Designed miniproteins, single chains. Designs and how they scored, part 80

Each design is a single chain, and the fold is of that chain. pLDDT is the mean over its residues in the fold that is shown.

## One batch from the design tools (miniprotein)

Design m2952
Fold by ESMFold2-Fast:
Structure m2952 (fold): chain A 69 residues (1-69)
Amino acid sequence: MSESEATARLVGLILRALGAVLEGDAEAAREAKEELVRLLEELGLTEQAAAVRAVDASDVLGIVKAVNS
């Protein structure tokens, strides 16, 4: 996966999680969070993956901050 492909997928997952939270879809938010954790692990960003895993699925801002840590 190229850096631009990884960035596009990461942004897409964050937007999907935000949309799910705004619509009150807790299941979709949880699924987006789990897929984001898997993507971060695939990219070797294990510390970021662990930080995202610890954040509540409804806390999209917390997820964004964890990815940028």
Scores: mean pLDDT 72

Design m2953
Fold by ESMFold2-Fast:
Structure m2953 (fold): chain A 86 residues (1-86)
Amino acid sequence: MTVTVTLHGADPRLKEDARGAGEAGEAGGGKATVTIEGDTVTVVIENAGPGGMIAAIGVGTEAELRGHKVETTVEGDKVTITATPR
């Protein structure tokens, strides 16, 4: 399973949460790529295990609690979580 988390308008805390999700994905045997460009953070976790998936969902939940609009799309073995400022 591949999980992609894209955060728009990410503050330093959300950026650290995103990096933590990537690390959790790699600790579970997956491959994580974290890209930070300005206030946009994209985390792609390939071969995400349960830990990586839980961490990715956690980042989405944190963004929602901070006023972001979070949308999740599931297509087969691919999960995309996108958070945008309201």
Scores: mean pLDDT 81

Design m2954
Fold by ESMFold2-Fast:
Order: sequence, then C-alpha cells, then structure tokens
Structure m2954 (fold): chain A 56 residues (1-56)
Amino acid sequence: SGVDVLKRVAEHDSGLSAADLDRLLTADDAEIAELAKRYGLSPEALRSLQAALRAE
C-alpha cells in the first residue's frame, strides 16, 4: 500500500523508527508533542506527516 512506501520515506527523512511512525498514525496532540520532543521536530511537521500517512 502507499502507506508502507510513505512510511519508509518518512523513516529515512525524519529519523522516526517504523514503530514511532505506526504510533504517529493514531497519536493525539499530546503524543505528537512527545514524539516531536524526542526527535527534535516541530509538532506541526509531525501533524503534517500524520495527515499524509492517513491520506494513503
């Protein structure tokens, strides 16, 4: 599926693990904030990635 392809690209580009990308798919705002803190990303960038992953 397109989700699997996008996950591999996102893992390479963002540095998030496959497990954390799976977590991102179901993450609420608090979980997105924790992931953003762990990886040095903005919560807005992770919300954008979550929307892209969900659209596939």
Scores: mean pLDDT 76

Design m2955
Fold by ESMFold2-Fast:
Formats: C-alpha cells, sequence, structure tokens
Structure m2955 (fold): chain A 62 residues (1-62)
C-alpha cells in the first residue's frame, strides 16, 4: 500500500540522516510525504514527513 511504501521511505531517510547524507534524506522524506498525502487517514504522518524534510534542509544550509 502507499502507506507501507511511505513508511519504508521515511525509515530509509532516517538512516541517511544518521549517516549525514542530508540531501538524499530530504528527497526521501519529500517522497514519503507525497505518498502519505494520497491517503486521508495519513494526514498526520504526511505533516511529520514534511517537518523532517524541512529540518534536514536546514542542516544542509548550516
Amino acid sequence: SHIEEAQQLAREAGRLVREGRYAEAAELYDKAAELFRQDPSAEAAALVAEHERRRVEEMLRA
């Protein structure tokens, strides 16, 4: 399902953050948020993924 795929992408993004690979992590969080938005029951998860994307983008700017 789209939710399961989005959860896998968010988990991979988390691993990339731990490795300092922020640009790749931001791309995966963005894709996860898009997939979560396709399911109305996953609105909270979509907002969390967008928030994490913005956080790692800030790390790239620092």
Scores: mean pLDDT 86

Design m2956
Fold by ESMFold2-Fast:
Structure m2956 (fold): chain A 60 residues (1-60)
Amino acid sequence: SMAEKLARKEKALAMVEEAYKHFVELLRKTVSDEKEIEEGIKNMKAVKEKIEASLAKEVA
């Protein structure tokens, strides 16, 4: 059903968001160079957005 697809998508989106937040926190704790932290966050955000876009297509 569409409701089951929506629930699975919402759960996957929540997992992606949590993983992103954990990676950002890890980078801030382990990397000393603020520019490298910023680049790492930008790259992870791009991956997150790509996954979210792929998940959005699953409802179409």
Scores: mean pLDDT 80

Design m2957
Fold by ESMFold2-Fast:
Structure m2957 (fold): chain A 83 residues (1-83)
Amino acid sequence: AAAEAEEAARRAREAGSPAGAAGAEAAAEGARAAEEGGGALEGDIGAGIGGIGAGAAKVAGEEEGAEAALEAARAAAEAARRA
């Protein structure tokens, strides 16, 4: 969950996708907050921002960043479901 989102955020950053990296980082933060007792809402917010970042990365042609941001968003949503 949180660790998976953090790994995805590192990959988005390495891919050089500003939108993908920003989205993945927000998703990783949300996943971490949900796992640490911040509740499902933090994870859901992170997942939503991650999805938006992935969409923006796709529009920009940054496929690797978009994929990483979607992976981070999925991990944040999973953390929210377990919170």
Scores: mean pLDDT 79

Design m2958
Fold by ESMFold2-Fast:
Structure m2958 (fold): chain A 82 residues (1-82)
Amino acid sequence: ALPALEGIAPAERAAAEAYAREAVETVERQLARGYSAGSAITGAVMRLLATSHPLEPADGMSPENRRLLIRQIAAYLEERFG
């Protein structure tokens, strides 16, 4: 299941769900490769914080809403995997 995301506008929802899905898939992939939960979560969050993130040109999301989203995804990953 994806996290219950707060403060995300309806127009940004598809991008928000794509970011959350990529983060979960990244953590699961790293765990399958023998990385610790903490290392996998850090890697997923750092990927989302990258200014050149692959989804950024298509999402239309403001930088402030993106930061809010990343904080919520990071908290969800810590609760689920940490």
Scores: mean pLDDT 72

Design m2959
Fold by ESMFold2-Fast:
Structure m2959 (fold): chain A 56 residues (1-56)
Amino acid sequence: DAEAQRARAEAIIREGLREGLSPEETAERLRAAGIDLSVEEVSRQIARLRAEEAAA
């Protein structure tokens, strides 16, 4: 399920941000969880989540 996969990816990215991980380190965690995102996609998701947090 694409929606559940996306929600799980966002949770892992948020956890990585809390720990101060790089986009590369976050991508490795996603890969370990079976989610295949490029470092570039991870960086875009991080930027989007940071923008959402700043707007909230």
Scores: mean pLDDT 79

Design m2960
Fold by ESMFold2-Fast:
Structure m2960 (fold): chain A 95 residues (1-95)
Amino acid sequence: MSPEELIEKAREELKRAEEKLREAKKAFDEGDYEKAIELAEEALEEAQRAVELAEEARKIGDEEQQKEALEIEMEAGVVAVAAAVILVVSRKKLE
């Protein structure tokens, strides 16, 4: 795969992760903690895939592509942390 293809796929995974995180937060706000957990787990998995693809792109890309990949890694990291928080808090509310 080219660095451009890896970056495109990383962006697609990040977009999916952000959408799932938004849905997880909405479910949490509505008191649907079971749905919030499911969506947060999906967001976390998609964010992790975005990081993996961006890391591969950064190893083989030029300086500009390395910068784009690093930005995706940072954004995916923020999504992963937010998803993990929703997951932990939602699980506590079901105990």
Scores: mean pLDDT 86

Design m2961
Fold by ESMFold2-Fast:
Structure m2961 (fold): chain A 65 residues (1-65)
Amino acid sequence: SMADELARFEQALAEAEALRDRLTKENGVPARVGVSEVDGDRIVALVREVTENGHRTWEIVAVFR
C-alpha cells in the first residue's frame, strides 16, 4: 500500500540520516542526504562532495531503498 511505501521511505531516510551524522562526526567529511525518484520509486542516497582534478563532484556513498 502507499502507507507501507511511505513507512519504508521514512525508515530509509532515518537510516541515511544516522549514517550521515556518523560519517560527518567521526570522519570529519561532510555528507548529505539526497532524495531522488527513479521509475516512480523514491530512493534515498547518501552523497559526499569530492574534489577530483580541481572540479567539485558528488560521490554516492550508500543507497537506501
Scores: mean pLDDT 72

Design m2962
Fold by ESMFold2-Fast:
Structure m2962 (fold): chain A 95 residues (1-95)
Amino acid sequence: SIKEKIDELEKKVDTMSPEELRQAVDELERILQEVIKNFDKLSPEEAIEIFRRILDVAVKIEEKLPESDFETRMRAGAIAVAAATLLVVLEKEKK
């Protein structure tokens, strides 16, 4: 499940090598796409929790990636921005 994939990334991110961090960005992009595709199947509360967790993991990956991995760092940053934007939209819809 999406939640299980996020849980695995959260547990491992602090000890990942640069190569594992690159693979984690690919996995996180897939998770984000699957969440967006299945958005109608999620409660607003579940969607907010998932996007917050995606944001947290994306930020950690970007911070841990070497400066030389510019493209992967930009991809991690893009995931973080997307998740943060979706959180703002969801909070406004609740009002």
Scores: mean pLDDT 84

Design m2963
Fold by ESMFold2-Fast:
Structure m2963 (fold): chain A 76 residues (1-76)
Amino acid sequence: TPEAVAALREAGRHLREALKAYQEGNDEEAIKHVRRALEHARRAKELGAPQEAVDTLIDFARRLAEKLGAEELAKE
């Protein structure tokens, strides 16, 4: 659905912002964007987005959360 596509795009955008913040040493901003990316990815799943696309975004977000020491975002 168009809404699912929009949610996937928002998740991807937040992951790009998280990676940029991480590379700049801004861990707080990076964690904030990882959290938002996970929220949008879960919303995309609820809206019927392809499982593979959702899983890819969640896996990337969790890997970045692990690098940031944000264990609560990396677990599930």
Scores: mean pLDDT 84

Design m2965
Fold by ESMFold2-Fast:
Structure m2965 (fold): chain A 63 residues (1-63)
Amino acid sequence: SKIEELYQEIAKIIEEGIKNGLSPEEIAERVKELAAKHGFKVTLEVERTENGKVLVTLQIEKE
C-alpha cells in the first residue's frame, strides 16, 4: 500500500542517516520532506544514545 511504501522509504532514510552519522535533526528533516512529498504529515523524534543506539518515534497522519 502507499503507506507501506512510505514506511519503507522512511526506514531507509533513517538507516542511511544513522550509518552516515547525520544528526537527529537532519534525519527528521529528510523524513518530513519525504512524507510531505507523498501527502502525509509526520512527527519524528530521534534520540542518540552514548553507546551508538538510536531511539526513533514515528507518527504518520494523512491530511
Scores: mean pLDDT 76

Design m2966
Fold by ESMFold2-Fast:
Structure m2966 (fold): chain A 77 residues (1-77)
Amino acid sequence: MEEVEKGIEEVRERLELAKETGAVQELIDLLEKVLEELERLKEEALASKDEEEKEKLLKEAVDLKERFLKLVELAGR
């Protein structure tokens, strides 16, 4: 859970920075979408009664965050 919460915080901070610096609307929209998906995965994990399913959902959220950050790095080239 801690890694997912940290990931949500990192994406939220990136979104605030993008809005403050007047980034392209497409980047802002993408950041909002990723934040929404991370929050959804966290909510599903919290609702799960199966520890194995919960762990899987949390891992999917961490993987999503990692892939997104790599994609943003590549787009910055």
Scores: mean pLDDT 76

Design m2967
Fold by ESMFold2-Fast:
Structure m2967 (fold): chain A 100 residues (1-100)
Amino acid sequence: MTVDPKELEAEIAEALALMMVSVAKLMVERDGSAETIEEAVELAKKAAELAKSSGSPRAMEAAAEAIEELARLLESLGTEEGLRAARELRELARELREEA
């Protein structure tokens, strides 16, 4: 099987985006501070940008699902910062799915 460079790029983008969101989730689970929440949101935004740049609907859908899971975790913190961040991430996931 000949590896298509674009297909490989899409698979790498999906894996990296999911890894970035997983790191953001771990950060929030260890430290629910406002500073950590801001860093987690920025990491999720970078993951979304990477998924979009791949041009892969699969990568964008996978990233959106992972970002929604991060949003649920942020909502569970019960903080105003967490609720605000979750709202921003849910909108990011919605936009990502619309472009998929």
Scores: mean pLDDT 83

Design m2969
Fold by ESMFold2-Fast:
Structure m2969 (fold): chain A 81 residues (1-81)
Amino acid sequence: KLKEAEELAERLRELFVRAGMPEEKAEELAKILIDEARTGSTPAEKVTGVAMLAMALGVEHPELAEEINETVLRLLKLLEE
């Protein structure tokens, strides 16, 4: 599970960078998801904030929307387990 969550968070980081986000910011956001996968104690508002931002970027970048949405949904499902 942790390895799969790390792989999906890395994929999301790549998609954020492709959507024009600075590398450092993309790494920060991916770390929030990885920390939740590792600890299960990350504030829900932080995780939700990353998901909402990812969906907003998908609206701005329709060419990335499908990959962003699929990656976010897979990550959120893993974090619920």
Scores: mean pLDDT 78

Design m2970
Fold by ESMFold2-Fast:
Structure m2970 (fold): chain A 78 residues (1-78)
Amino acid sequence: SLIEKARELVEEAERLVREAEEMLREGGDPREVQRLALEAQMLAGVAEIAAIIAGDEETFERARKVEERADKIFQEAK
């Protein structure tokens, strides 16, 4: 279903942003951190659109939080 696909997309976006956060914490390559953060943000954007169409408020909220986390990590990576 569309709801299931939206949830799968947000789960993948959450995985990517966690990976970016962990890499930043461990002093990894700033460019790799930024790449992961951008990928998470783009995937979260797709999940947000799918959640709107599906009427899934919870998944929409999760996607928005991933976008906020990804933006913060992108700005912190130097």
Scores: mean pLDDT 87

Design m2971
Fold by ESMFold2-Fast:
Structure m2971 (fold): chain A 58 residues (1-58)
Amino acid sequence: VLPSADELRARALEAAARGDAEAADRYATGLVSVGSQEGIPEEEARARAEELGRLGRA
């Protein structure tokens, strides 16, 4: 099952909140790919992924 971009964002935020930087980064990476299919502009999907990755590393 392919998660939606919104689902991937939610999962990345949850992983970041619990300090799981690896999981947050993986979900953020998936968001860019899935976001393209859902019509989210590449720039916006990339920005969201970078924000989520930064949160996971914090």
Scores: mean pLDDT 70

Design m2972
Fold by ESMFold2-Fast:
Structure m2972 (fold): chain A 69 residues (1-69)
Amino acid sequence: KAEELVKEATKYLEQGKYEKAKELAEEALKIDPNSVEGWDVLASAYYRLGKFEEADEYLAKADEREAEQ
């Protein structure tokens, strides 16, 4: 399930395994593209990998979902 993949991605982020966190967050978002947490984890992984432009794009997607509340 997407939620479990997001948890696993967050765990890899905490371990400094940013590429693995990115892959798992991408898989989670394939299942649930409305996951704010999924977009946040993906953005964080991209920032830590130095891919700031992609990170900003993914943060915008998370912000869109959050603003809809």
Scores: mean pLDDT 79

Design m2973
Fold by ESMFold2-Fast:
Order: C-alpha cells, then structure tokens, then sequence
Structure m2973 (fold): chain A 79 residues (1-79)
C-alpha cells in the first residue's frame, strides 16, 4: 500500500492526475484505512477538478480530504 501511495504522489507532481488517482485507489483496495492515501486521493481530485473546471470532482475531493482529517482540531472552529 505505501509503495502505491508513493507512486501516486510522484504522478501527481507530474500533473498525471488520472494515473495518480488509480495508484491511490489501488493502495486503498489493499488498506482501506490508509488515511494518507485517502487524503492524497482527495487532494488530487481537487487539483484535477480545478484544472478541468469541474465542480463535482472538486467537491468529491474535498469530501475525501475532510474524511481523512476527521478529529483534527485545526479548521474546526465553528461558532
């Protein structure tokens, strides 16, 4: 799982978003609790969605980022 996540990160740096997504999804198939892979998948979807002006893909990415960050106190100050 960790090696697949690292390959995804490298592909994302090259702006190969679809290939990066495939590697993160494979990492999550092996380890569904791999929070880092879920977070990276979310970030990659946001980057892809912004490049393609696709609000649905951006929203899907933001949902994954939020799920991966559940329990983090930063950004969680609602009044």
Amino acid sequence: AEELNKKGVELRKQKKYDEAIEYYEKALEIDPDYTEARYNLGLTLIDKGKAENDQKTINEGRKLVNEARFGNPEGFRLR
Scores: mean pLDDT 75

Design m2974
Fold by ESMFold2-Fast:
Structure m2974 (fold): chain A 62 residues (1-62)
Amino acid sequence: EESEKVARLIGLILRGIGAMLDGNYEEAIKDFEEALQLAKEMGDDRTVERIEKLLEEAKSKL
């Protein structure tokens, strides 16, 4: 159901942000890439754009 997808999306974003704060950029990239695919599947263009920016930031740290 969509509510489960939203919960998973939020969880992945929060996990990725936590990984960024810990300096674990490889884990952050993995979490954000999974979140990006889920957001695209849901048709949430606004969230897709936000996650793409987070991925760009995480990749810039490697």
Scores: mean pLDDT 84

Design m2975
Fold by ESMFold2-Fast:
Structure m2975 (fold): chain A 89 residues (1-89)
Amino acid sequence: KEKKIEELKKKLDKEELEELERVEEEVEEFLKHIEELKKKGANPAVIDAAAGIFLAALDFRAMLAEREGKEALAELVRILREEFREWVE
């Protein structure tokens, strides 16, 4: 998996790499936010709904990248989406 991610990142231009870094930051911040909500005893249904919306947003970003011909970026965003899904589900 790490090797596949590294190979895909080598195919990105500077703008695509910066876009990926922003997506990675958004994923990390969202995960921190979910953990804080869990610690505060937030309703599980609210957490599940928020996670579902974020997964849909990642899917949308991957589709936009693919439509722009950024295939390697789209694949990397889909990998991040699956990692996030496995963590929250």
Scores: mean pLDDT 81

Design m2976
Fold by ESMFold2-Fast:
Structure m2976 (fold): chain A 88 residues (1-88)
Amino acid sequence: MELVPLLEDEDPEVRKKAAEELGKIGSKEYVPYLIGALSDEDPEVRKAAARALGKIGSKEAIPALEEALKDEDEEVREAAKEALEKIG
């Protein structure tokens, strides 16, 4: 899948866009890769990954999203909270 390798691109803008597009596709096969992106160095990438996981709605993402509630960035914490509310 061409978007999954882009989650590891050297450019954080490319990684952010890859996470956003994977969320739009909405396939549960991308959940493990987006869970990886929740640990990205760039808070914009982590925020995009949290939102994407919320859109996909897989319960498999719950433990990683609960950890993201402790993120140093307030917007990442808010994105993780919204994702958890969507998953139930």
Scores: mean pLDDT 86

Design m2977
Fold by ESMFold2-Fast:
Structure m2977 (fold): chain A 74 residues (1-74)
Amino acid sequence: MEEAEKEVKEAEEQLKKDPNNADAWYRLGVAYEKLGETEKAAEAWRKAGLIYYQNGDYKKALEAFKRYAELVEK
């Protein structure tokens, strides 16, 4: 859907300015899931989780890693 593709582009632009923006990676994961881009969604969730973990936001990191794990096999 065009709306989800728009969300991907907006999040990608945010990440070009700040690649450590965990919220932008999270938004990418959501948008890629809506588009059925499973591999790209998984990578975005993994990156969001790593950045949240580095920032001490362990709850969001765990949520992102849970979504990642669910997409890669179970």
Scores: mean pLDDT 82

Design m2978
Fold by ESMFold2-Fast:
Structure m2978 (fold): chain A 58 residues (1-58)
Amino acid sequence: SMEEALRRAEERGLEYLPSIKASNETLEKNKDEPDEEAQLLASKAGKKTAEELLEKKR
């Protein structure tokens, strides 16, 4: 569909910035907890707390 093609093009444009960020986040997460949803959820909660503590306004 035309609309889908247009949206894909827009997403591709946004990929320029958010793609780099997403890739970095994926890499970091994959390094710590690559498996298990329950563990990933716990890791996310803990990591968020640690990140907030570390990134309290850079």
Scores: mean pLDDT 52

Design m2979
Fold by ESMFold2-Fast:
Structure m2979 (fold): chain A 68 residues (1-68)
Amino acid sequence: MEELKKRLKELLDEAERLVKEGKMSAEQFMQIVELAEKAEEAIRAGDLETAEKYIEEIEKLIREVKEK
């Protein structure tokens, strides 16, 4: 639980940095925020598998932005 919350915060911090650097669009950042909210809801519900899937989707979006 705490590990997933920590990972989620680190991903949001990374996405925010990418927006500030002009590497991520506002639309991409909003997608990440929406997925993060869904991950937080899953963590709160105790559905750690669903939370991990949303975190993995966030990681994929960040990776795709960095590869461009």
Scores: mean pLDDT 82

Design m2980
Fold by ESMFold2-Fast:
Structure m2980 (fold): chain A 67 residues (1-67)
Amino acid sequence: AAALAALDADGDGVIDAAELRALLRAQGLDPSDAEVAALIARFDRDGDGVLDWAEFTALVQALAEAA
């Protein structure tokens, strides 16, 4: 499962918008395309349109704190 692999791969992957959206949906969230784009823009400091493991970890921690 791509979502599970992205969430707990081994800290050596990147997560694109489609993978991030699928992962969030698998966790019971239903983000809009605008929300996914905003999350990536917020945490993607390089502007690559993808999240590295450190950026993804920061996003997941922010969502966990909001729960």
Scores: mean pLDDT 68

Design m2981
Fold by ESMFold2-Fast:
Structure m2981 (fold): chain A 90 residues (1-90)
Amino acid sequence: MEEIRRAVELLKQALKEKNTDYIKKLLEQAAEHLRRAVERESFTEDDIKLLEEGLKIAEEIYKKTKDWDVRMLAARVIRLLNEALERAKA
């Protein structure tokens, strides 16, 4: 699923970034792609693997960050990833 792949790529970029404003932009874009993904009624096995990879990365960003806004955006991304995974595994 293209929306999930784009979200995970943005999360990988955010994890490597040092600039807080750019991290926020990447997380907001990832959240938008995931919001569109959770509206789907069907997920493939590859989609589930990508969502699990994205969740691991988002949790790493959440734990690593010292910035409150980055933490709140990462929490939103984690929520969307968990929602998509619950729907995919149902």
Scores: mean pLDDT 84

Design m2982
Fold by ESMFold2-Fast:
Structure m2982 (fold): chain A 55 residues (1-55)
Amino acid sequence: APPPLVLLSHEEMQALYARMSDEERFAFEKERLELAGLSPEVAERAARHFVAQYK
């Protein structure tokens, strides 16, 4: 079975994003979403959306 999905709080995501480049933020979100069972295409689109919302 896949490991349980750990959902990060908004504060935890902001802290991680502050430590990452835009490329690392994208890669992190894409991998997280793929592990959640999304297709690579959908995960990439969703990851771009999350990165675009980061200030």
Scores: mean pLDDT 70

Design m2983
Fold by ESMFold2-Fast:
Structure m2983 (fold): chain A 95 residues (1-95)
Amino acid sequence: PTPTFYEMLENRADYYFEKGDYDKAIELYERLLAFAEKTLPENDPRIAEIYTKLAEAYLKKGEVDKAIEYFRKALQRVPDHEEAKKLLEEAEKIK
């Protein structure tokens, strides 16, 4: 596993997210999360970022409860993650 795999998975996941293929984006973000958990320190804020991206993809699919779960996981890693806080509030309003 190398940093180039991280970047490749992140860029591919972001590409499918922007294209509106949220199922493929989720698959790739889950793979990115598994790679990050093995290669990054446990306290690396990039792990919270991946949780936030997973939550956004679920929110775009209308899977509101699952999105809330992943935003909460992001905030467990980084309690003052502004993007995750904002999107969690938005997701809770549409539940």
Scores: mean pLDDT 83

Design m2984
Fold by ESMFold2-Fast:
Structure m2984 (fold): chain A 86 residues (1-86)
Amino acid sequence: NPLERAIEAAKKRKAEKGGTGEPGIIEVVKAAIELGLSPETLGEIVRALLNEIYKENGRPPPTDEQIAGYRAVIADVLGIDESVIG
């Protein structure tokens, strides 16, 4: 599962820097990019992480427009093109 692999890679990187707990969406996406995952798979990872965050906060699943907005923010934070993450 690419999502689980990205989360585990992000956890490992966070631990190597002295961090603890679950990695944030930026940390997971960065780990997934470093693993060489495709833009399509990265888009799926972003969608899955946002679905989980919204569910944990008692919100309905994010719309495609909301996901696109978050994808733009993630790309800006990481200094990459949006096409890299679907």
Scores: mean pLDDT 80

Design m2985
Fold by ESMFold2-Fast:
Structure m2985 (fold): chain A 64 residues (1-64)
Amino acid sequence: HLEKGEEALRKGKYEEAVEHYEKALAENPDDARAWALLGAAYYRLGKDEEAEEYFAKALALQGA
């Protein structure tokens, strides 16, 4: 799911990228990289507040 999400993000298909990252997080909710990529996709969609929340979650998981 992460690889497909990253490909979608690269192609500017941000909604598709979100779907792939959400599926990755459903399988592994402790995946800091998936949270960071979800934040990047939301930032590209102009949802800055949601993006900041997801980036903070990724950092918390990496900093433990």
Scores: mean pLDDT 79

Design m2986
Fold by ESMFold2-Fast:
Structure m2986 (fold): chain A 60 residues (1-60)
Amino acid sequence: SVEEEKAEVLARIDELIAKTTDPLEKEQLRGIKAMLEKETDPEAARQLIRAARNLIDQLE
């Protein structure tokens, strides 16, 4: 479900925030986390999940 994918991605973002030393990368991760946490529309949430996964892939 979208809620399960959202929870999984949020957990991965939190792990990266803890590991990242770059303040700009931390701010970008916090920004997308905040947007995803507030998003109530399933389609917009799917787009944010995709964007978050792309960001995670770039930082890993």
Scores: mean pLDDT 84

Design m2987
Fold by ESMFold2-Fast:
Structure m2987 (fold): chain A 68 residues (1-68)
Amino acid sequence: SEDEEALARLEKRIEELKEEIEKLEKELKEAEEKGDEEKVKKIKKELEEKEGILALLEAALKFLKKKA
């Protein structure tokens, strides 16, 4: 089913995005410990953008699962 394949692809993208966020959170902590203000600013912006996308994808997944 195309819907099942679409759900699997969405779940995989959510998993990949969560891994990217976890990696950035670790890099943020390291940058903060080193006092790298420019890197901290850049990573915080990337985290905000990725967390926003994650929230949208999780909302879409929840909607699609309720329809199946």
Scores: mean pLDDT 85

Design m2988
Fold by ESMFold2-Fast:
Structure m2988 (fold): chain A 96 residues (1-96)
Amino acid sequence: MEEEILKRAEELEEKVEKGELDKEELEKKVAEIAKEAVEAGIADTLHARLLAAAAGDEESTRRLAEELGVEPETVRKWLEKGPEEALKEFREHLAK
């Protein structure tokens, strides 16, 4: 389960980098991965949003930015460093 979700997230990230996915297809795949991660119990709400945002979903990026009180561009810069580093930045920001 966890390995399948990670593999799908990696495949989605690669396709986004190559520009192979349109916005509608990207949103659909991101939603599926986030849903599976939550259902598998391997990700809380923050992880699900991070997966969606890391895949380039602008709506998830905007929601995370709004929740943390930062600019969407700031969230994108954290995600550029990878999901683990982004999670650390989010936790530190929430902790002051």
Scores: mean pLDDT 64

